# Designed miniproteins, single chains, continued (4): the designs that were tried, part 108

Each design is a single chain, and the fold is of that chain. pLDDT is the mean over its residues in the fold that is shown.

## One batch from the design tools (miniprotein)

Design m15744
Fold by ESMFold2-Fast:
Structure m15744 (fold): chain A 113 residues (1-113)
Amino acid sequence: MREVLEEVLRLVEEAKALAEQALKETDVEKMKKLIDQAIELLRRAAELARASGHPELERVALEIEIVIGLARIAIGVGKAIGEEKEGLLRAAEILLRGSEELIRRLRELLERL
């Protein structure tokens, strides 16, 4: 349990750092790469959390998938309306805010173990 929680937390913290970097980028291709890397880390975190079989971590996995889904919607909408950079910025904000909330919850879970 604890080892899985610590690894999930580490992945979410790394995804947060990448989202913060994406918000500071001016180059669209670099922003895309950072956002894709953040989403990949969150996907790995969700897979680990789900594989734990613990109900609270299964809920964390669902919350991570919602954050990824919202970020993907922001990217898709931006691209569809010709505002690709605005879509990427919104996705980065979603990933950052979502990761901050997930980190808070994961730390609370670690303190209860």
Scores: mean pLDDT 89

Design m15745
Fold by ESMFold2-Fast:
Structure m15745 (fold): chain A 61 residues (1-61)
Amino acid sequence: DIPEEIYEAFGVRPDATVEELRRVYDAQLGALSPERFPDNPRALEAYERLKKAREELDKIV
């Protein structure tokens, strides 16, 4: 199963499917892209956090 910390990182329910998680992280990573918010350190922190959670999800599935 997918670790709870990944669901927490994306802000989704722990019963979300892998397809739902993929849609959420694609949307959030696109919205928080460094090219859109280059001078926003909070957006960059959120982006890096989501990117790491995505990489961990990709290792599981």
Scores: mean pLDDT 73

Design m15746
Fold by ESMFold2-Fast:
Structure m15746 (fold): chain A 92 residues (1-92)
Amino acid sequence: AEEQVEEAREYLEELREAVADIPEAQRHVDRIERLIEEGGRVATPEQLRQIAELLREALEAVRLAVENGDYDLAVAIVEHAEGLIRKIVEAG
């Protein structure tokens, strides 16, 4: 469980870097980190893989939004990812 959480944390750290200039998006990244730390202990390996995949997809979308100067879209992408990860973790 903790080892799989580290994989998700690697994508999360890259996502944090991608939104370094967007404080609102950083707050959502901080909440995702907490969800992974708290929920990762009870999550299945499949759920952790789903979280890592969602973070990878969010990272790709955020990088494109930031490159286009669409910071509102970058915030919305991270907020949406937070919501999906919360549902995965809370569903158990």
Scores: mean pLDDT 81

Design m15747
Fold by ESMFold2-Fast:
Structure m15747 (fold): chain A 95 residues (1-95)
Amino acid sequence: SVEELLEEVERLLREAERSKDPSEKYRLARRASDLLEEAVQLALEQGLLTEDQALQLLSRSYDAILNSLKLNIKDGADYLVEQNRRLLEELRRLL
């Protein structure tokens, strides 16, 4: 379900926030991005989101990943965690 995907995103972000290894933090945050994309697509398929809402969330998610890659690994990891937190909050608010 969408909610189960969002719970897994929350778990991954909490694990990323606790990680002291920037590379592991980035890997966990990047996995959270994949599950957020899956949750948005599933919510769209189930009629829980409009096409415009889904496009906005997906565009922001892709921009967050691209922007994180422009930074060093530590700053990129921290940035991606923060952006995914904001996307998770926004998606939950729309559901």
Scores: mean pLDDT 91

Design m15748
Fold by ESMFold2-Fast:
Formats: C-alpha cells, structure tokens, sequence
Structure m15748 (fold): chain A 65 residues (1-65)
C-alpha cells in the first residue's frame, strides 16, 4: 500500500541521516536519529559531552543530498 511504502521510505531516511551524522562526527559517543514528522529527521550526536542537534529533510535524504 501507499502508506506502507511511505513508512518504509521514512525508515530509510532515518537510517541515512544516522549514517551522515556518523560521518560528520566519527568520534561521537552516541548518535540517535528519529523522525520528527513526515518531512523531517532529527539526529542528536554527543561529542565530548556536548550534544549536537542536526535536522535533515526526508526528501533530501531520499534523493541522496
């Protein structure tokens, strides 16, 4: 179904955002990625005790930025 396809696409976007954040912060102690809404993924990366918050558009993540 369309809803099933959209849910799968969102899951892929979340995984891609996590991958990009790991590349940007290879020393990160923790990286957590989650969908904030259907259009936005939020990633929280902790480096040396400091939290960095990144926001990615789902459309950009699926298009390969």
Amino acid sequence: SRAELEERALGLAVRRAEHLARERFPEAESIEAEAEDAETVVVRATVDGKEHVLRYRVADLLAGL
Scores: mean pLDDT 84

Design m15749
Fold by ESMFold2-Fast:
Structure m15749 (fold): chain A 91 residues (1-91)
Amino acid sequence: DYIQQVQETTQEILSHLEDLEKREKDEKEKELIKKAKEEIRKLTEEALERLSQASPEEAQRIYREFSRRVFELMSKLSKELNKIREEKRKQ
């Protein structure tokens, strides 16, 4: 069930980001993580709404698009966090 897979993936990612946010001391890094959490929630809401009305073939496409967008968002977050950490090291 793609609805369950979206919900489970979202819960795992949000749990990971919550742990990451709690460990970070830098406010800029915390704000980026909070923004990523908000974007993940929006992607999840969109995917679940589309899946509720989808045929089996459409559901597979919706899930692939959701997974791709989540991967891109997490990749972008990683790059932005690395940039902040790099700038701190140049002080």
Scores: mean pLDDT 85

Design m15750
Fold by ESMFold2-Fast:
Structure m15750 (fold): chain A 76 residues (1-76)
Amino acid sequence: MKVKATIKVPKEYFDEAKKIAENAAKGRNLTVEYDKENNEVIITGDDEDEVRAVANGVKAYLISKGYKAEVKFEKV
């Protein structure tokens, strides 16, 4: 079952959040996409645990910067 995680990232953290997502997704069967207009990082994959792991990595980074991280998980 495909799962999509959407993470809203402030502009100041966007480039570092992208690098975190790309590095965490490296070697995995995951798609990482960027919505620059809405400042969202989008992670899609067939393994919910892998998608959640990458999304939680980005979320942890944002929380470490004092930002309230919003992550939306959807089955697609």
Scores: mean pLDDT 79

Design m15751
Fold by ESMFold2-Fast:
Parts: sequence; structure tokens; C-alpha cells
Structure m15751 (fold): chain A 100 residues (1-100)
Amino acid sequence: MEEEIKELLKDFVEYLRELAERLAGTHPAVAALLQRVADKLQEMIDKGLTPEEAIEELKRLREEFQAEADRLGVPDDVKAFLTELLDQFIEALEKLKKES
């Protein structure tokens, strides 16, 4: 249960870092936001958070991300895409919590 959550979060971190590297040359502000989210997810893995704590932290990151994206002038379509990614991460963790 805890190991499955760690693996899922590690996969999310890897995906976000790869996406950030791809965008670094064209959308450096978006790349920086993705690295920040990846760093926070890695911190959650290192702390060994429970599924409930991880879900609540991701919900906070989603709100913080939206505010930061507005501050940095991120295009609405990119903001929507990244918000959907965070929503998918939250759904995946909620599914693991229900199956546990």
C-alpha cells in the first residue's frame, strides 16, 4: 500500500521532470513550475506521507500552482493542461486509498 503510493509518486516526479526538460527551451516559466511541483512531490515521498496527507498536499499544490501560473502569465491552455495533470494524480491516489 505505502510502496504503491511511493511508486506512483515517483512516476509522477519522473514524468514532470521529463516534461520540464522538454519545455525548458520554449516555455522556461512552465518548466520552472513543473520542477517545483516535482520537488514538492519528492519531498512528500521522502517524508512517507499517508495517502490522505498526500491527497491534501496535492490539492494545496493545485491551488498554489493556479495562483503561481497566473502570476507568471502562463497561457490558459497550458494552465488547464497542468491542472488536469494534478487532478489525474489526485484521482490515482484516491483510487489507491479506496482499494486499500
Scores: mean pLDDT 77

Design m15752
Fold by ESMFold2-Fast:
Structure m15752 (fold): chain A 69 residues (1-69)
Amino acid sequence: MDLKKINQELEKKWEEIESDKSLSIDEKLERFEKEAREIMDKFNVPEDLKESLIEHLLENWRLKLKLKE
């Protein structure tokens, strides 16, 4: 499992989604979840680990979206 590539793909998608001013916080989180699942599936992340990582990622991104400058 290539964690560096997974992180790069996730960061790229989150920058695209976070910068979209037409999306609400909830819509951004729904899209982050979908894209994160697809990226993790692409890199063959085990299901148990995938669900745990998605939960933590969504919590972190929810906090970041609330702390917008």
Scores: mean pLDDT 77

Design m15753
Fold by ESMFold2-Fast:
Structure m15753 (fold): chain A 55 residues (1-55)
Amino acid sequence: SHLEKAIEEAREFIEKNYPKDIAEVLLSLLDEAASKLPEDATVEDLIAAMFLNLP
């Protein structure tokens, strides 16, 4: 699905570009956002949902 592809691309980007401690926080936000989105969701939807879940 589009969502699964977006999640995988975002995960790889985070792991490659951030130190482990920061990456773990971002990955947990990504997983929380992904759990609330439909399978046709875009990368833009994923990013928006992540911002809504920021502490």
Scores: mean pLDDT 76

Design m15754
Fold by ESMFold2-Fast:
Structure m15754 (fold): chain A 90 residues (1-90)
Amino acid sequence: MEIVRIELRVDGKVVGLLELAIEGDEARILALWVHPEYRGKGYGLKLLKEGVEEAKKRGVKKISFKVDLSNKAALRVLKKAGFEQKEVVL
């Protein structure tokens, strides 16, 4: 198991974070956080896209995450990247 941490910075400040646990060909989203002042600007989606790209480079084929199914933008990014929705936890 390997932990991958992706940080998003604006003006030198960490305003977003994604953490992935990678085990074999699977990844689990452990944390996806965006600073309250920076929410609604697409930073969470940007972090998710970068995390998906990094996971694919490391041989990941499946990604699991706890998500509200109303978050269609995040689900669209995961599906477009070729990850299956089979492990979506509500």
Scores: mean pLDDT 70

Design m15755
Fold by ESMFold2-Fast:
Structure m15755 (fold): chain A 80 residues (1-80)
Amino acid sequence: SVDEKVEEMISIIEGYTETVKKLEKSKAVSKKEKEKVAEEAERRLDELEKQLEQLEPSEAKKAEFEAKIKELREAIEKLK
């Protein structure tokens, strides 16, 4: 279903959020490598947002997706 596909997309976003938050706290990873991961996460977010535009999710699922996107974007900004 559409909601199942959106749930998969949310899981991908949550995975990136966890990775980005772990890297933010790391002192062993270079700034250049952190910037590379931030760029890859932003590219994946763009792909997922474009996929969502092709779907007709419920208002509740769209809101959940947008909340997860916002959380990841905030984590990416802290990583830079």
Scores: mean pLDDT 82

Design m15756
Fold by ESMFold2-Fast:
Structure m15756 (fold): chain A 85 residues (1-85)
Amino acid sequence: MPSMDELIKQLMLLLSSTSPLLDQKRVRDRYNEMLKSSPSEQVKMAREMLEEIRRKASQTPDDPESQKLLQEAEEIVKQLEEKAK
């Protein structure tokens, strides 16, 4: 089973893919903060990132790649929520 840290890493890679011009320092800083956070705070931060991915995907609803990235992010967040309980 993937660890919490592995799921967080996967989510950060998806966020970077949906926003290729996103500041890499900001992505790295969020990742490091999540690794230091409690499981409940990791889930909260993951949900916030999912909302950002969802917002970007809503701008390109007919793009299958954007919709696939959204579905992958939703699955990762679900797994994070299940591990945090």
Scores: mean pLDDT 74

Design m15757
Fold by ESMFold2-Fast:
Parts: structure tokens; sequence; C-alpha cells
Structure m15757 (fold): chain A 78 residues (1-78)
């Protein structure tokens, strides 16, 4: 199951990374794609928590990696 934002916000940076990486790997992403997705997600969440908009590049990377993860999940169900 996907970790909730509230769950992630209570964890250390290392714990959040491990939890998100495990989830990304469960979606069939490679270790490299999982790492990139986790880094982009954590950057977006840090910006949100600070009341700031994430950079366009960070947001774009996050969306692209999420779209890939969702496509892999859809293929796994087929």
Amino acid sequence: AAPSGEELDTLSDEERRARLTAYALSLGLSPEEAEALVDAYLAVRRAERAGRRPSADTFRQFVELMDRALAREAERRA
C-alpha cells in the first residue's frame, strides 16, 4: 500500500526514503528509477512543508517518474 503523507511526515529523512523506496520498488521500478522518484518526491514535500512552490524541474521530474510508476502498475494488473 502507498504510504500516507501523514505517515511520511512523522518519519526521519532516512526512514521516509526507505519507506518510499520500498513502495517504488513494489511498483516494478528499477532501483535507479526508485531513487530518482524518492528524491523528487521528498524535494516536492520539503517545498510544500516550507510553504513554497517546488521548482518546475523538480515537479516535472516527479510527474514523469510517477507516470512511469503508474504505467508499470497498470501493466502488472493486465
Scores: mean pLDDT 70

Design m15758
Fold by ESMFold2-Fast:
Structure m15758 (fold): chain A 85 residues (1-85)
Amino acid sequence: DELKEVEKKYLELLRAGDWKGAEELLKNFPLSEKEKERLEAQRYTAEELRKIGDKIQEFIDEAKRKGWSREEMLEEMRKAAEKEK
């Protein structure tokens, strides 16, 4: 089933953080609108995970600037996450 192979490849690209490859895969394969919407929903979740990774990197950079320990950095990250809930 070509659809199963495309979905498998799409998920592999998302897990690798290759958003451009994932978009090109959908562009080059004739998927129905409903199938595209389902796969794009998975991309949005992966994009949210990437944004979390970017925020983590910002905390690492801030820790380096302020001389925070790893434990102090993780505590500040936990406080920020709790505040957003």
Scores: mean pLDDT 68

Design m15759
Fold by ESMFold2-Fast:
Structure m15759 (fold): chain A 69 residues (1-69)
Amino acid sequence: GPMAKAEELTRELLRRMLEEGMSPEALIAELEKHVALSPAQRARLLALLERDPRAAEGEILALLKEAYG
């Protein structure tokens, strides 16, 4: 379902950043293939991914749930 797709994509993007060396900028570029982000949302998520990946994970999940649900 839409929630499962949002959760799976969020988990995969964070895994690639944390385990495979994907940059926060590259993660946001991949996310933007699925969700339109405002410049303010993009800047905030970039900062969160660099400082608190767990908080960023929650916000990415919420954005994807809105886009898919």
Scores: mean pLDDT 85

Design m15760
Fold by ESMFold2-Fast:
Structure m15760 (fold): chain A 72 residues (1-72)
Amino acid sequence: MKAIVVDEDGIAATKKAIELVGGAITTTLENAETAAELAQRSGLGLAIQSKDKEKALKLAEELAKKYGAELV
């Protein structure tokens, strides 16, 4: 996994992740850890859609450190 994008708008997050790494897995916050594993295996970016920005950014930072990904 090369990049993680967090946005309240899942379409905006997905488009940005595709621009950065050529492809993305889109997920909700609840499924983000499972989606991150799949994105890592596939060499894709991760797009996390959440209205809870603080919770989403905290999890995204943890996943970015775990997988060596850039948080955007």
Scores: mean pLDDT 86

Design m15761
Fold by ESMFold2-Fast:
Structure m15761 (fold): chain A 62 residues (1-62)
Amino acid sequence: MSLEELVDRILAERDLAEAIRLIQELMKTYSPQETEEALREILRRSRNPAVLDAAQAALNSL
């Protein structure tokens, strides 16, 4: 799965637990710089407060 496909999947995911798992896969699979850019994209595009909180927590852990 490409970085772009993973971001799009996180944004489209309806199950919060699965969205969090995909964010964790993002953090494990890609460089810190690529992960930061992807998390900032999720923060810009997501309208789900729980996904925003998870993405912000992940970004703060970098």
Scores: mean pLDDT 83

Design m15762
Fold by ESMFold2-Fast:
Structure m15762 (fold): chain A 72 residues (1-72)
Amino acid sequence: GSMAERIAAEEREAQVELDKRAATNPRYKELIDRARAAGLSPVAIRHLLELFEEGREDEVRAQLDAAKAWRA
């Protein structure tokens, strides 16, 4: 398949994982909603949740702040 097909498949898989995580944990839902508001893709949000689960809160905050700063 094309590169676009692969990216679309990864985004769909990430979205399914995010929906399941949001349904099981209100903290994940809050982080997912905040990341979406910041303009992050499903794949990027999934990576952010992995950092959050690893206790890397400073990196999570830095990525959210960077995304929010980019408003163009």
Scores: mean pLDDT 79

Design m15763
Fold by ESMFold2-Fast:
Structure m15763 (fold): chain A 82 residues (1-82)
Amino acid sequence: SEKEAELAAEHARLAGEGYLRPDGAAEYAGGVIGAIGSALTAALQGGKEAGLRAAEAAREAGRDTPGGRRAAEGALKAAEGA
């Protein structure tokens, strides 16, 4: 699930960047969906702990922006529900 943690972090950054741009709605939505998907994939492959690690990577990468924090929140909820 190391790859899924990397992808979750990348998607959280994308969500953060999209949120800050006037025309970034698709980038923000794609980042949130991608972070959620990466956390779920990690959980399916490596169990709940792997999903939570991917969600933590999203949290660290996204912490400085509202969009990144939203992506991280989605990833965490997805991992907790897996």
Scores: mean pLDDT 85

Design m15764
Fold by ESMFold2-Fast:
Structure m15764 (fold): chain A 92 residues (1-92)
Amino acid sequence: EALPDEATFEAELEEVLARSNAPEELKELFRRLARLAYQLLLEPTEELREQALEELDRLAELLKKEADAEQKKVIEEGVAAIRKEFDEILAA
């Protein structure tokens, strides 16, 4: 599938966040990670991968502090999936 343009990506990101009951502070961290991931898909560089992984780890740690047991499982699964995806983007 072709990557969405920037406007479509931003609209889809806001739609996903609107469906979340997370605090705005967490949504802002998610926006940063999502934008870095989008940039990585456009320009697969080691620098962007490192930045995306750093923001992913920060987001995961913050989310886990306030998360219940079910939310922690979702966070851990999401982190593992995103990390694998970033590695695959650069390996291709």
Scores: mean pLDDT 75

Design m15765
Fold by ESMFold2-Fast:
Structure m15765 (fold): chain A 95 residues (1-95)
Amino acid sequence: MSVIEEFEKRANELLAKLSPELRGKADLVLGGTIGIVEIAMLFGVSPESIAETIDRGIEELQKLADESTGEEKAVIQELIDLAREFKERVLEEAK
């Protein structure tokens, strides 16, 4: 399974724990980030530039976490940690 497919599968499991409104917002951020990463990989964009795209997605998730409380905030933080792991795997694959 690809790094993107593994990330998407794990992200969807976390998204299922969120309220419908917050899930929609987080899914839009993640879907946008994944889509840009996939296009960038197809065009042979540098791993560093792909990592910057993931960092922008993390910044948007952090805003959602800051607007959230309790268990929803914890789930968004798990999504942020997962996105950071995805970033490191993308950079590692480039070596």
Scores: mean pLDDT 82

Design m15766
Fold by ESMFold2-Fast:
Structure m15766 (fold): chain A 79 residues (1-79)
Amino acid sequence: VRKPWPREVLGLVVSAALLGSIGDIDAAVELAEKARELLPEEQKPIADRGIEALRRGDVLSALTYFDAAMNGEPLPVLE
């Protein structure tokens, strides 16, 4: 079942992706950590995978993980 994205979580994730895209990884991770705090406990491990992707500069994978976490979906397999 698709859960609506809270505006605050969406804003933090979008801002983190933007900062990651311009190479400001530290600021991107800070905003992603704030988004993680707003997620249910069961979704936090998926958000952790997104934060790890941001630390590697992989913004697309990070967005995929945060999308799954916000929608309550299982961990995505990225091939």
Scores: mean pLDDT 75

Design m15767
Fold by ESMFold2-Fast:
Structure m15767 (fold): chain A 78 residues (1-78)
Amino acid sequence: SSTESLRAFFASLAEEVLLAFLERETAEALASDKPVEQLEKFLEVMELARSVVTDPALAARIDALIAQVRAKIAEKRA
């Protein structure tokens, strides 16, 4: 499945590289003012990426990015 392939891809990356990727994609998503549907799809990708991270400090930073995307979705729905 595409989910299994994406999870395997994320698991193959160094966790710092995965964090850097998510930081860049989050910044772009927020700057480009993406519609809620696209932000919700991105959130699913972020949750999948978070599931393969084992370093607690890097995990906390990804959780902060997820919180930013969730906050933007809530703002756009208000």
Scores: mean pLDDT 86

Design m15768
Fold by ESMFold2-Fast:
Structure m15768 (fold): chain A 65 residues (1-65)
Amino acid sequence: SLETAPAPPVVGENFKKPEGMSREEELEFNIEYSKRLTEAIKAGKSKEELEEIFKKLYEEAKKKI
């Protein structure tokens, strides 16, 4: 089985899902950001790009009332 590494170690200092989301939205957010991070890491994105991806996802998620 394919396992996902426990990342982000360096970018995860303030890695917290936004508050006020429904349980379904939280689940989707976790899956989405995990997929995005894993894909970016595999693609060789820089640390700065990883932070930007997370920030964008977080902002879009909090906008999703």
Scores: mean pLDDT 65

Design m15769
Fold by ESMFold2-Fast:
Structure m15769 (fold): chain A 59 residues (1-59)
Amino acid sequence: SESDEAVEEIERLKERFGDDVARMKFSLYIHDGKLTEEQREKLIKDLNMVETKEEKVFS
C-alpha cells in the first residue's frame, strides 16, 4: 500500500542519511496524509521525536 511504501522510504532514509532527513520526510508524509495513526506513532518513537501525548513517549 502507499502507506507501507512511505514507511519503507522513511526507514531507508534513516538508515542512509540519519534521523534528520527521515524526520523531514516523515513530516511531509504526515502533511500528505499517507501514514496511518499506528505507523505515525511507531515512526515518532523510532525517530526519537517528542509526541504530543508526552505520557506515551519513553524509551
Scores: mean pLDDT 70

Design m15770
Fold by ESMFold2-Fast:
Structure m15770 (fold): chain A 70 residues (1-70)
Amino acid sequence: SKEIMKEIVEMYSSLNREDRLQFTGESSELNVKATREMLQNPDADPEEVGKKLLEDLKKKMEEIVEKRKS
């Protein structure tokens, strides 16, 4: 999880303004979804929810970076 966060931050620093805005919007939506799950599901494991959030964030970042290679 710590390594995934570092990779996301490193990729983010290489993005232009428009891609950073896109990632910010998409990451906000993912964070709201994770927060809602934690609040509505008393049996939710915070570690599992956090890990899935980081993996989803990394996937979104990779999609943005891949788009710029073309």
Scores: mean pLDDT 79

Design m15771
Fold by ESMFold2-Fast:
Structure m15771 (fold): chain A 61 residues (1-61)
Amino acid sequence: MSALEGDSEEEKEETLKKSVDMISSEHYDPVTKKTYPKLKEEEREELLKKEKELEKKAEAE
């Protein structure tokens, strides 16, 4: 196949990523039978905290 198709690879990739993200990224706990999203605010805060500590460590001198 050498023809250029009108399909948007980026759009298809986003659609697949969303589907996979919902299925794979969400941690389904069989004990509580609840689905937790991949992105947790606590994890996001942890990343922000690390960045803050790195800056403090540099200024500690």
Scores: mean pLDDT 56

Design m15772
Fold by ESMFold2-Fast:
Structure m15772 (fold): chain A 63 residues (1-63)
Amino acid sequence: SAELEAYKLKLAEALGKKLAEEEGADSYEVEKVSDDVFIVTLTKGDEVKKYKIDFKKQTITKL
């Protein structure tokens, strides 16, 4: 469903924003990898951190 995909992206972006705020990141981006998996990239100065959001497994994993 296109509506479900849009909802998951919106949730992934909200989670990315929250992670960025909690870690004091300068910027963040969210990338769709599959229907259930999103990668959040946080940038803070010269540091880049990535998180995997898996909606099927209901997990957030630091990469």
Scores: mean pLDDT 85

Design m15773
Fold by ESMFold2-Fast:
Structure m15773 (fold): chain A 79 residues (1-79)
Amino acid sequence: PLTREQAEAEARTFLEAAEEYVELAKTTKDVAVLVGAELLAAAGLITADWAEEVGLDPALVEEVRRAAEEILRAVREAK
């Protein structure tokens, strides 16, 4: 199992990428980019579950989940 520090690092990394992927999903005409955004969002949800399991700040966990859901919403609107 990965450490609590690694879970926090992954959560932070996801959040840094999430805003870019929301914009990419809204502006892209490329189905491969939409699939990539959807996969990133799925990875974000897995990261949030892991962060919750290892006892990270609930506010951080919720922020990751919200970011992932925002990517998924943008992808669904584009498809």
Scores: mean pLDDT 80

Design m15774
Fold by ESMFold2-Fast:
Structure m15774 (fold): chain A 73 residues (1-73)
Amino acid sequence: GAAARERALATARRLAAEERGGGAKSVAGQTVRALEDGVPVETVAAALRRALAGKISPSAGRAAREVLDALES
């Protein structure tokens, strides 16, 4: 829903700017772009779950989990 999208976007923007990956190429930065481009919340959540099931760096994994928690809350 709209509330989940807004929470996830706020979380991803914070993570991209401050905590885990500066810039558009990080998991957080890519999530910001997808949500701003109107990609459905369910599609973003599925992509994050797929990333977490694969080989991902610990920092990218933490960012993906935090965004996914915001999407699924």
Scores: mean pLDDT 74

Design m15775
Fold by ESMFold2-Fast:
Structure m15775 (fold): chain A 89 residues (1-89)
Amino acid sequence: MFEAMGAAVKAALEAARRGGDEEEVARAILEAARREGADEKGRALAAGVAAGIGGIIRGVGKIAKDKELEEIGERMLRGGVLAEREARA
Protein backbone atom coordinates (compact mmCIF):
# COMPACT_ATOMS: atom_id res chain seq x y z
CA MET A 1 0.00 0.00 0.00
CA PHE A 2 2.78 2.49 0.82
CA GLU A 3 4.35 1.71 -2.59
CA ALA A 4 1.10 2.69 -4.38
CA MET A 5 0.80 5.90 -2.32
CA GLY A 6 4.42 6.88 -2.96
CA ALA A 7 4.17 6.10 -6.67
CA ALA A 8 0.91 8.10 -6.99
CA VAL A 9 2.39 11.17 -5.23
CA LYS A 10 5.54 11.02 -7.39
CA ALA A 11 3.49 10.62 -10.61
CA ALA A 12 1.17 13.50 -9.62
CA LEU A 13 4.12 15.79 -8.86
CA GLU A 14 5.91 14.92 -12.12
CA ALA A 15 2.74 15.44 -14.22
CA ALA A 16 1.91 18.73 -12.43
CA ARG A 17 5.49 20.01 -12.88
CA ARG A 18 5.20 19.28 -16.64
CA GLY A 19 2.12 21.54 -16.72
CA GLY A 20 -0.36 18.68 -17.03
CA ASP A 21 -4.04 19.49 -16.57
CA GLU A 22 -6.22 17.75 -13.96
CA GLU A 23 -7.06 14.88 -16.34
CA GLU A 24 -3.38 14.24 -17.14
CA VAL A 25 -2.48 14.31 -13.42
CA ALA A 26 -5.44 11.99 -12.59
CA ARG A 27 -4.36 9.53 -15.32
CA ALA A 28 -0.74 9.57 -14.05
CA ILE A 29 -1.92 8.86 -10.48
CA LEU A 30 -4.16 5.93 -11.48
CA GLU A 31 -1.53 4.42 -13.82
CA ALA A 32 1.13 4.60 -11.07
CA ALA A 33 -1.19 3.04 -8.47
CA ARG A 34 -2.21 0.23 -10.89
CA ARG A 35 1.48 -0.44 -11.68
CA GLU A 36 2.01 -1.07 -7.93
CA GLY A 37 -0.94 -3.53 -7.92
CA ALA A 38 -3.47 -1.33 -6.10
CA ASP A 39 -7.12 -2.45 -6.21
CA GLU A 40 -10.06 0.01 -6.43
CA LYS A 41 -9.85 0.98 -2.72
CA GLY A 42 -6.05 1.25 -2.91
CA ARG A 43 -6.23 3.45 -6.02
CA ALA A 44 -8.82 5.73 -4.35
CA LEU A 45 -6.68 6.00 -1.19
CA ALA A 46 -3.49 6.70 -3.20
CA ALA A 47 -5.34 9.40 -5.18
CA GLY A 48 -6.63 10.93 -1.93
CA VAL A 49 -3.08 11.07 -0.52
CA ALA A 50 -1.81 12.74 -3.73
CA ALA A 51 -4.65 15.30 -3.51
CA GLY A 52 -3.85 16.00 0.17
CA ILE A 53 -0.16 16.56 -0.51
CA GLY A 54 -1.12 18.79 -3.48
CA GLY A 55 -3.26 20.87 -1.12
CA ILE A 56 -0.33 21.28 1.28
CA ILE A 57 2.03 22.28 -1.57
CA ARG A 58 -0.57 24.79 -2.84
CA GLY A 59 -0.91 26.28 0.66
CA VAL A 60 2.88 26.59 1.07
CA GLY A 61 3.07 28.28 -2.35
CA LYS A 62 0.42 30.84 -1.31
CA ILE A 63 2.19 31.65 1.99
CA ALA A 64 5.63 31.84 0.31
CA LYS A 65 4.15 33.86 -2.62
CA ASP A 66 5.64 31.26 -4.98
CA LYS A 67 3.19 31.20 -7.91
CA GLU A 68 4.84 28.17 -9.59
CA LEU A 69 4.66 26.08 -6.39
CA GLU A 70 1.03 27.18 -5.83
CA GLU A 71 0.10 26.10 -9.39
CA ILE A 72 1.87 22.72 -9.03
CA GLY A 73 -0.01 22.07 -5.78
CA GLU A 74 -3.33 23.13 -7.36
CA ARG A 75 -2.85 20.72 -10.28
CA MET A 76 -1.95 17.88 -7.89
CA LEU A 77 -4.99 18.63 -5.70
CA ARG A 78 -7.44 18.82 -8.62
CA GLY A 79 -5.95 15.77 -10.38
CA GLY A 80 -5.94 13.74 -7.17
CA VAL A 81 -9.61 14.57 -6.46
CA LEU A 82 -10.54 13.59 -10.03
CA ALA A 83 -8.52 10.35 -9.77
CA GLU A 84 -10.22 9.41 -6.46
CA ARG A 85 -13.66 9.99 -8.03
CA GLU A 86 -12.70 7.90 -11.11
CA ALA A 87 -11.28 5.08 -8.94
CA ARG A 88 -14.63 4.82 -7.08
CA ALA A 89 -16.71 4.84 -10.31
Scores: mean pLDDT 86

Design m15776
Fold by ESMFold2-Fast:
Structure m15776 (fold): chain A 92 residues (1-92)
Amino acid sequence: GMVEEAEKYAREAGRYGLEGAEKGGDASGGAAAVVASSGAGAGARIGPEEGVKSAEGAGRAVRAAGERGGNKELAEKGVKYAKKAGEAARKA
């Protein structure tokens, strides 16, 4: 269902955020992106409003990791997955 899709997209956002940050040497930014993306998955289970807000937070964390000298292309892919997580949560 849409909740499972939101969780899947949230995991992909965290994975790309972590990989992008690690390529830039920003382990802390990568960890923050993973935590925020895990929160997006959890938010989807709570309800559409929390799922959308949490997904937006994940997108911001992934973008910030890329801006700190991480791999911006991988961070952009993560941001796109965070957006998909929010869209799936809204439809749940």
Scores: mean pLDDT 74

Design m15777
Fold by ESMFold2-Fast:
Structure m15777 (fold): chain A 76 residues (1-76)
Amino acid sequence: SPFLKFEHELGRILLEYLQGRITLEQAKERINEVADKYGIPEELKKKYIELFEAVVSGDKEKARKYREEINKLKKE
């Protein structure tokens, strides 16, 4: 599934960010590029970027909200 491949790449981007190898701006740019590569819809792409920002900032409540929104969009 292109969606599963995208989610795998998101995990790699997150790991590189947490290791200090890339900036938040570089991480967001790579998320956009990988989403476009795998044909992820624009609305989902925006929610994944918001989720990424919430996760890296430690905002657990926003991260939970965005995960729920993504899960709803994935079922449709």
Scores: mean pLDDT 85

Design m15778
Fold by ESMFold2-Fast:
Structure m15778 (fold): chain A 66 residues (1-66)
Amino acid sequence: SSETRKKIVELLNEIKARFPEAAELVEKIRQAIQLNDVEGALQLLDEMKERFPEASEEIEKIKELL
């Protein structure tokens, strides 16, 4: 739903605000979600969790919304 996508974007923006270095990865994830590439989005979220483990809670919430 559009509300689910809005919540995912909000969580991605929270990660980007806390970790500006994640900006490129956040944009790739956002694009994958816009294209309904759920598998690609999940792979990128796993990469983000490995590189920014302090964002794990937000990343897991995004995964649950997919």
Scores: mean pLDDT 85

Design m15779
Fold by ESMFold2-Fast:
Structure m15779 (fold): chain A 94 residues (1-94)
Amino acid sequence: SDSLVEQARLYLGIGMAEALELLKQGKVEEAVEAMRKMYEVVMKLLEQDPRVSEEELKELKELLEKIIEAIRNKDIETAQELGKKMLEKLRELE
């Protein structure tokens, strides 16, 4: 089976793509809701992976909250930049 971190990265990638597409359509509330649902899945997977430290989990949670805030503020550029950073951090943990 794929690692929990790899599964979290794949879910984040899909969720980010969906949220950014909704945001481009002006569907801000739907984009935020899509990100919140993705957040719950991603954080649950990362919490279960013993290779992810409590410090790393906190940093990833804070980063993901910032992405959701950027989407809520319609800041596509910041959301994309932070999303890329999050995906790169998860890839390093694989």
Scores: mean pLDDT 84

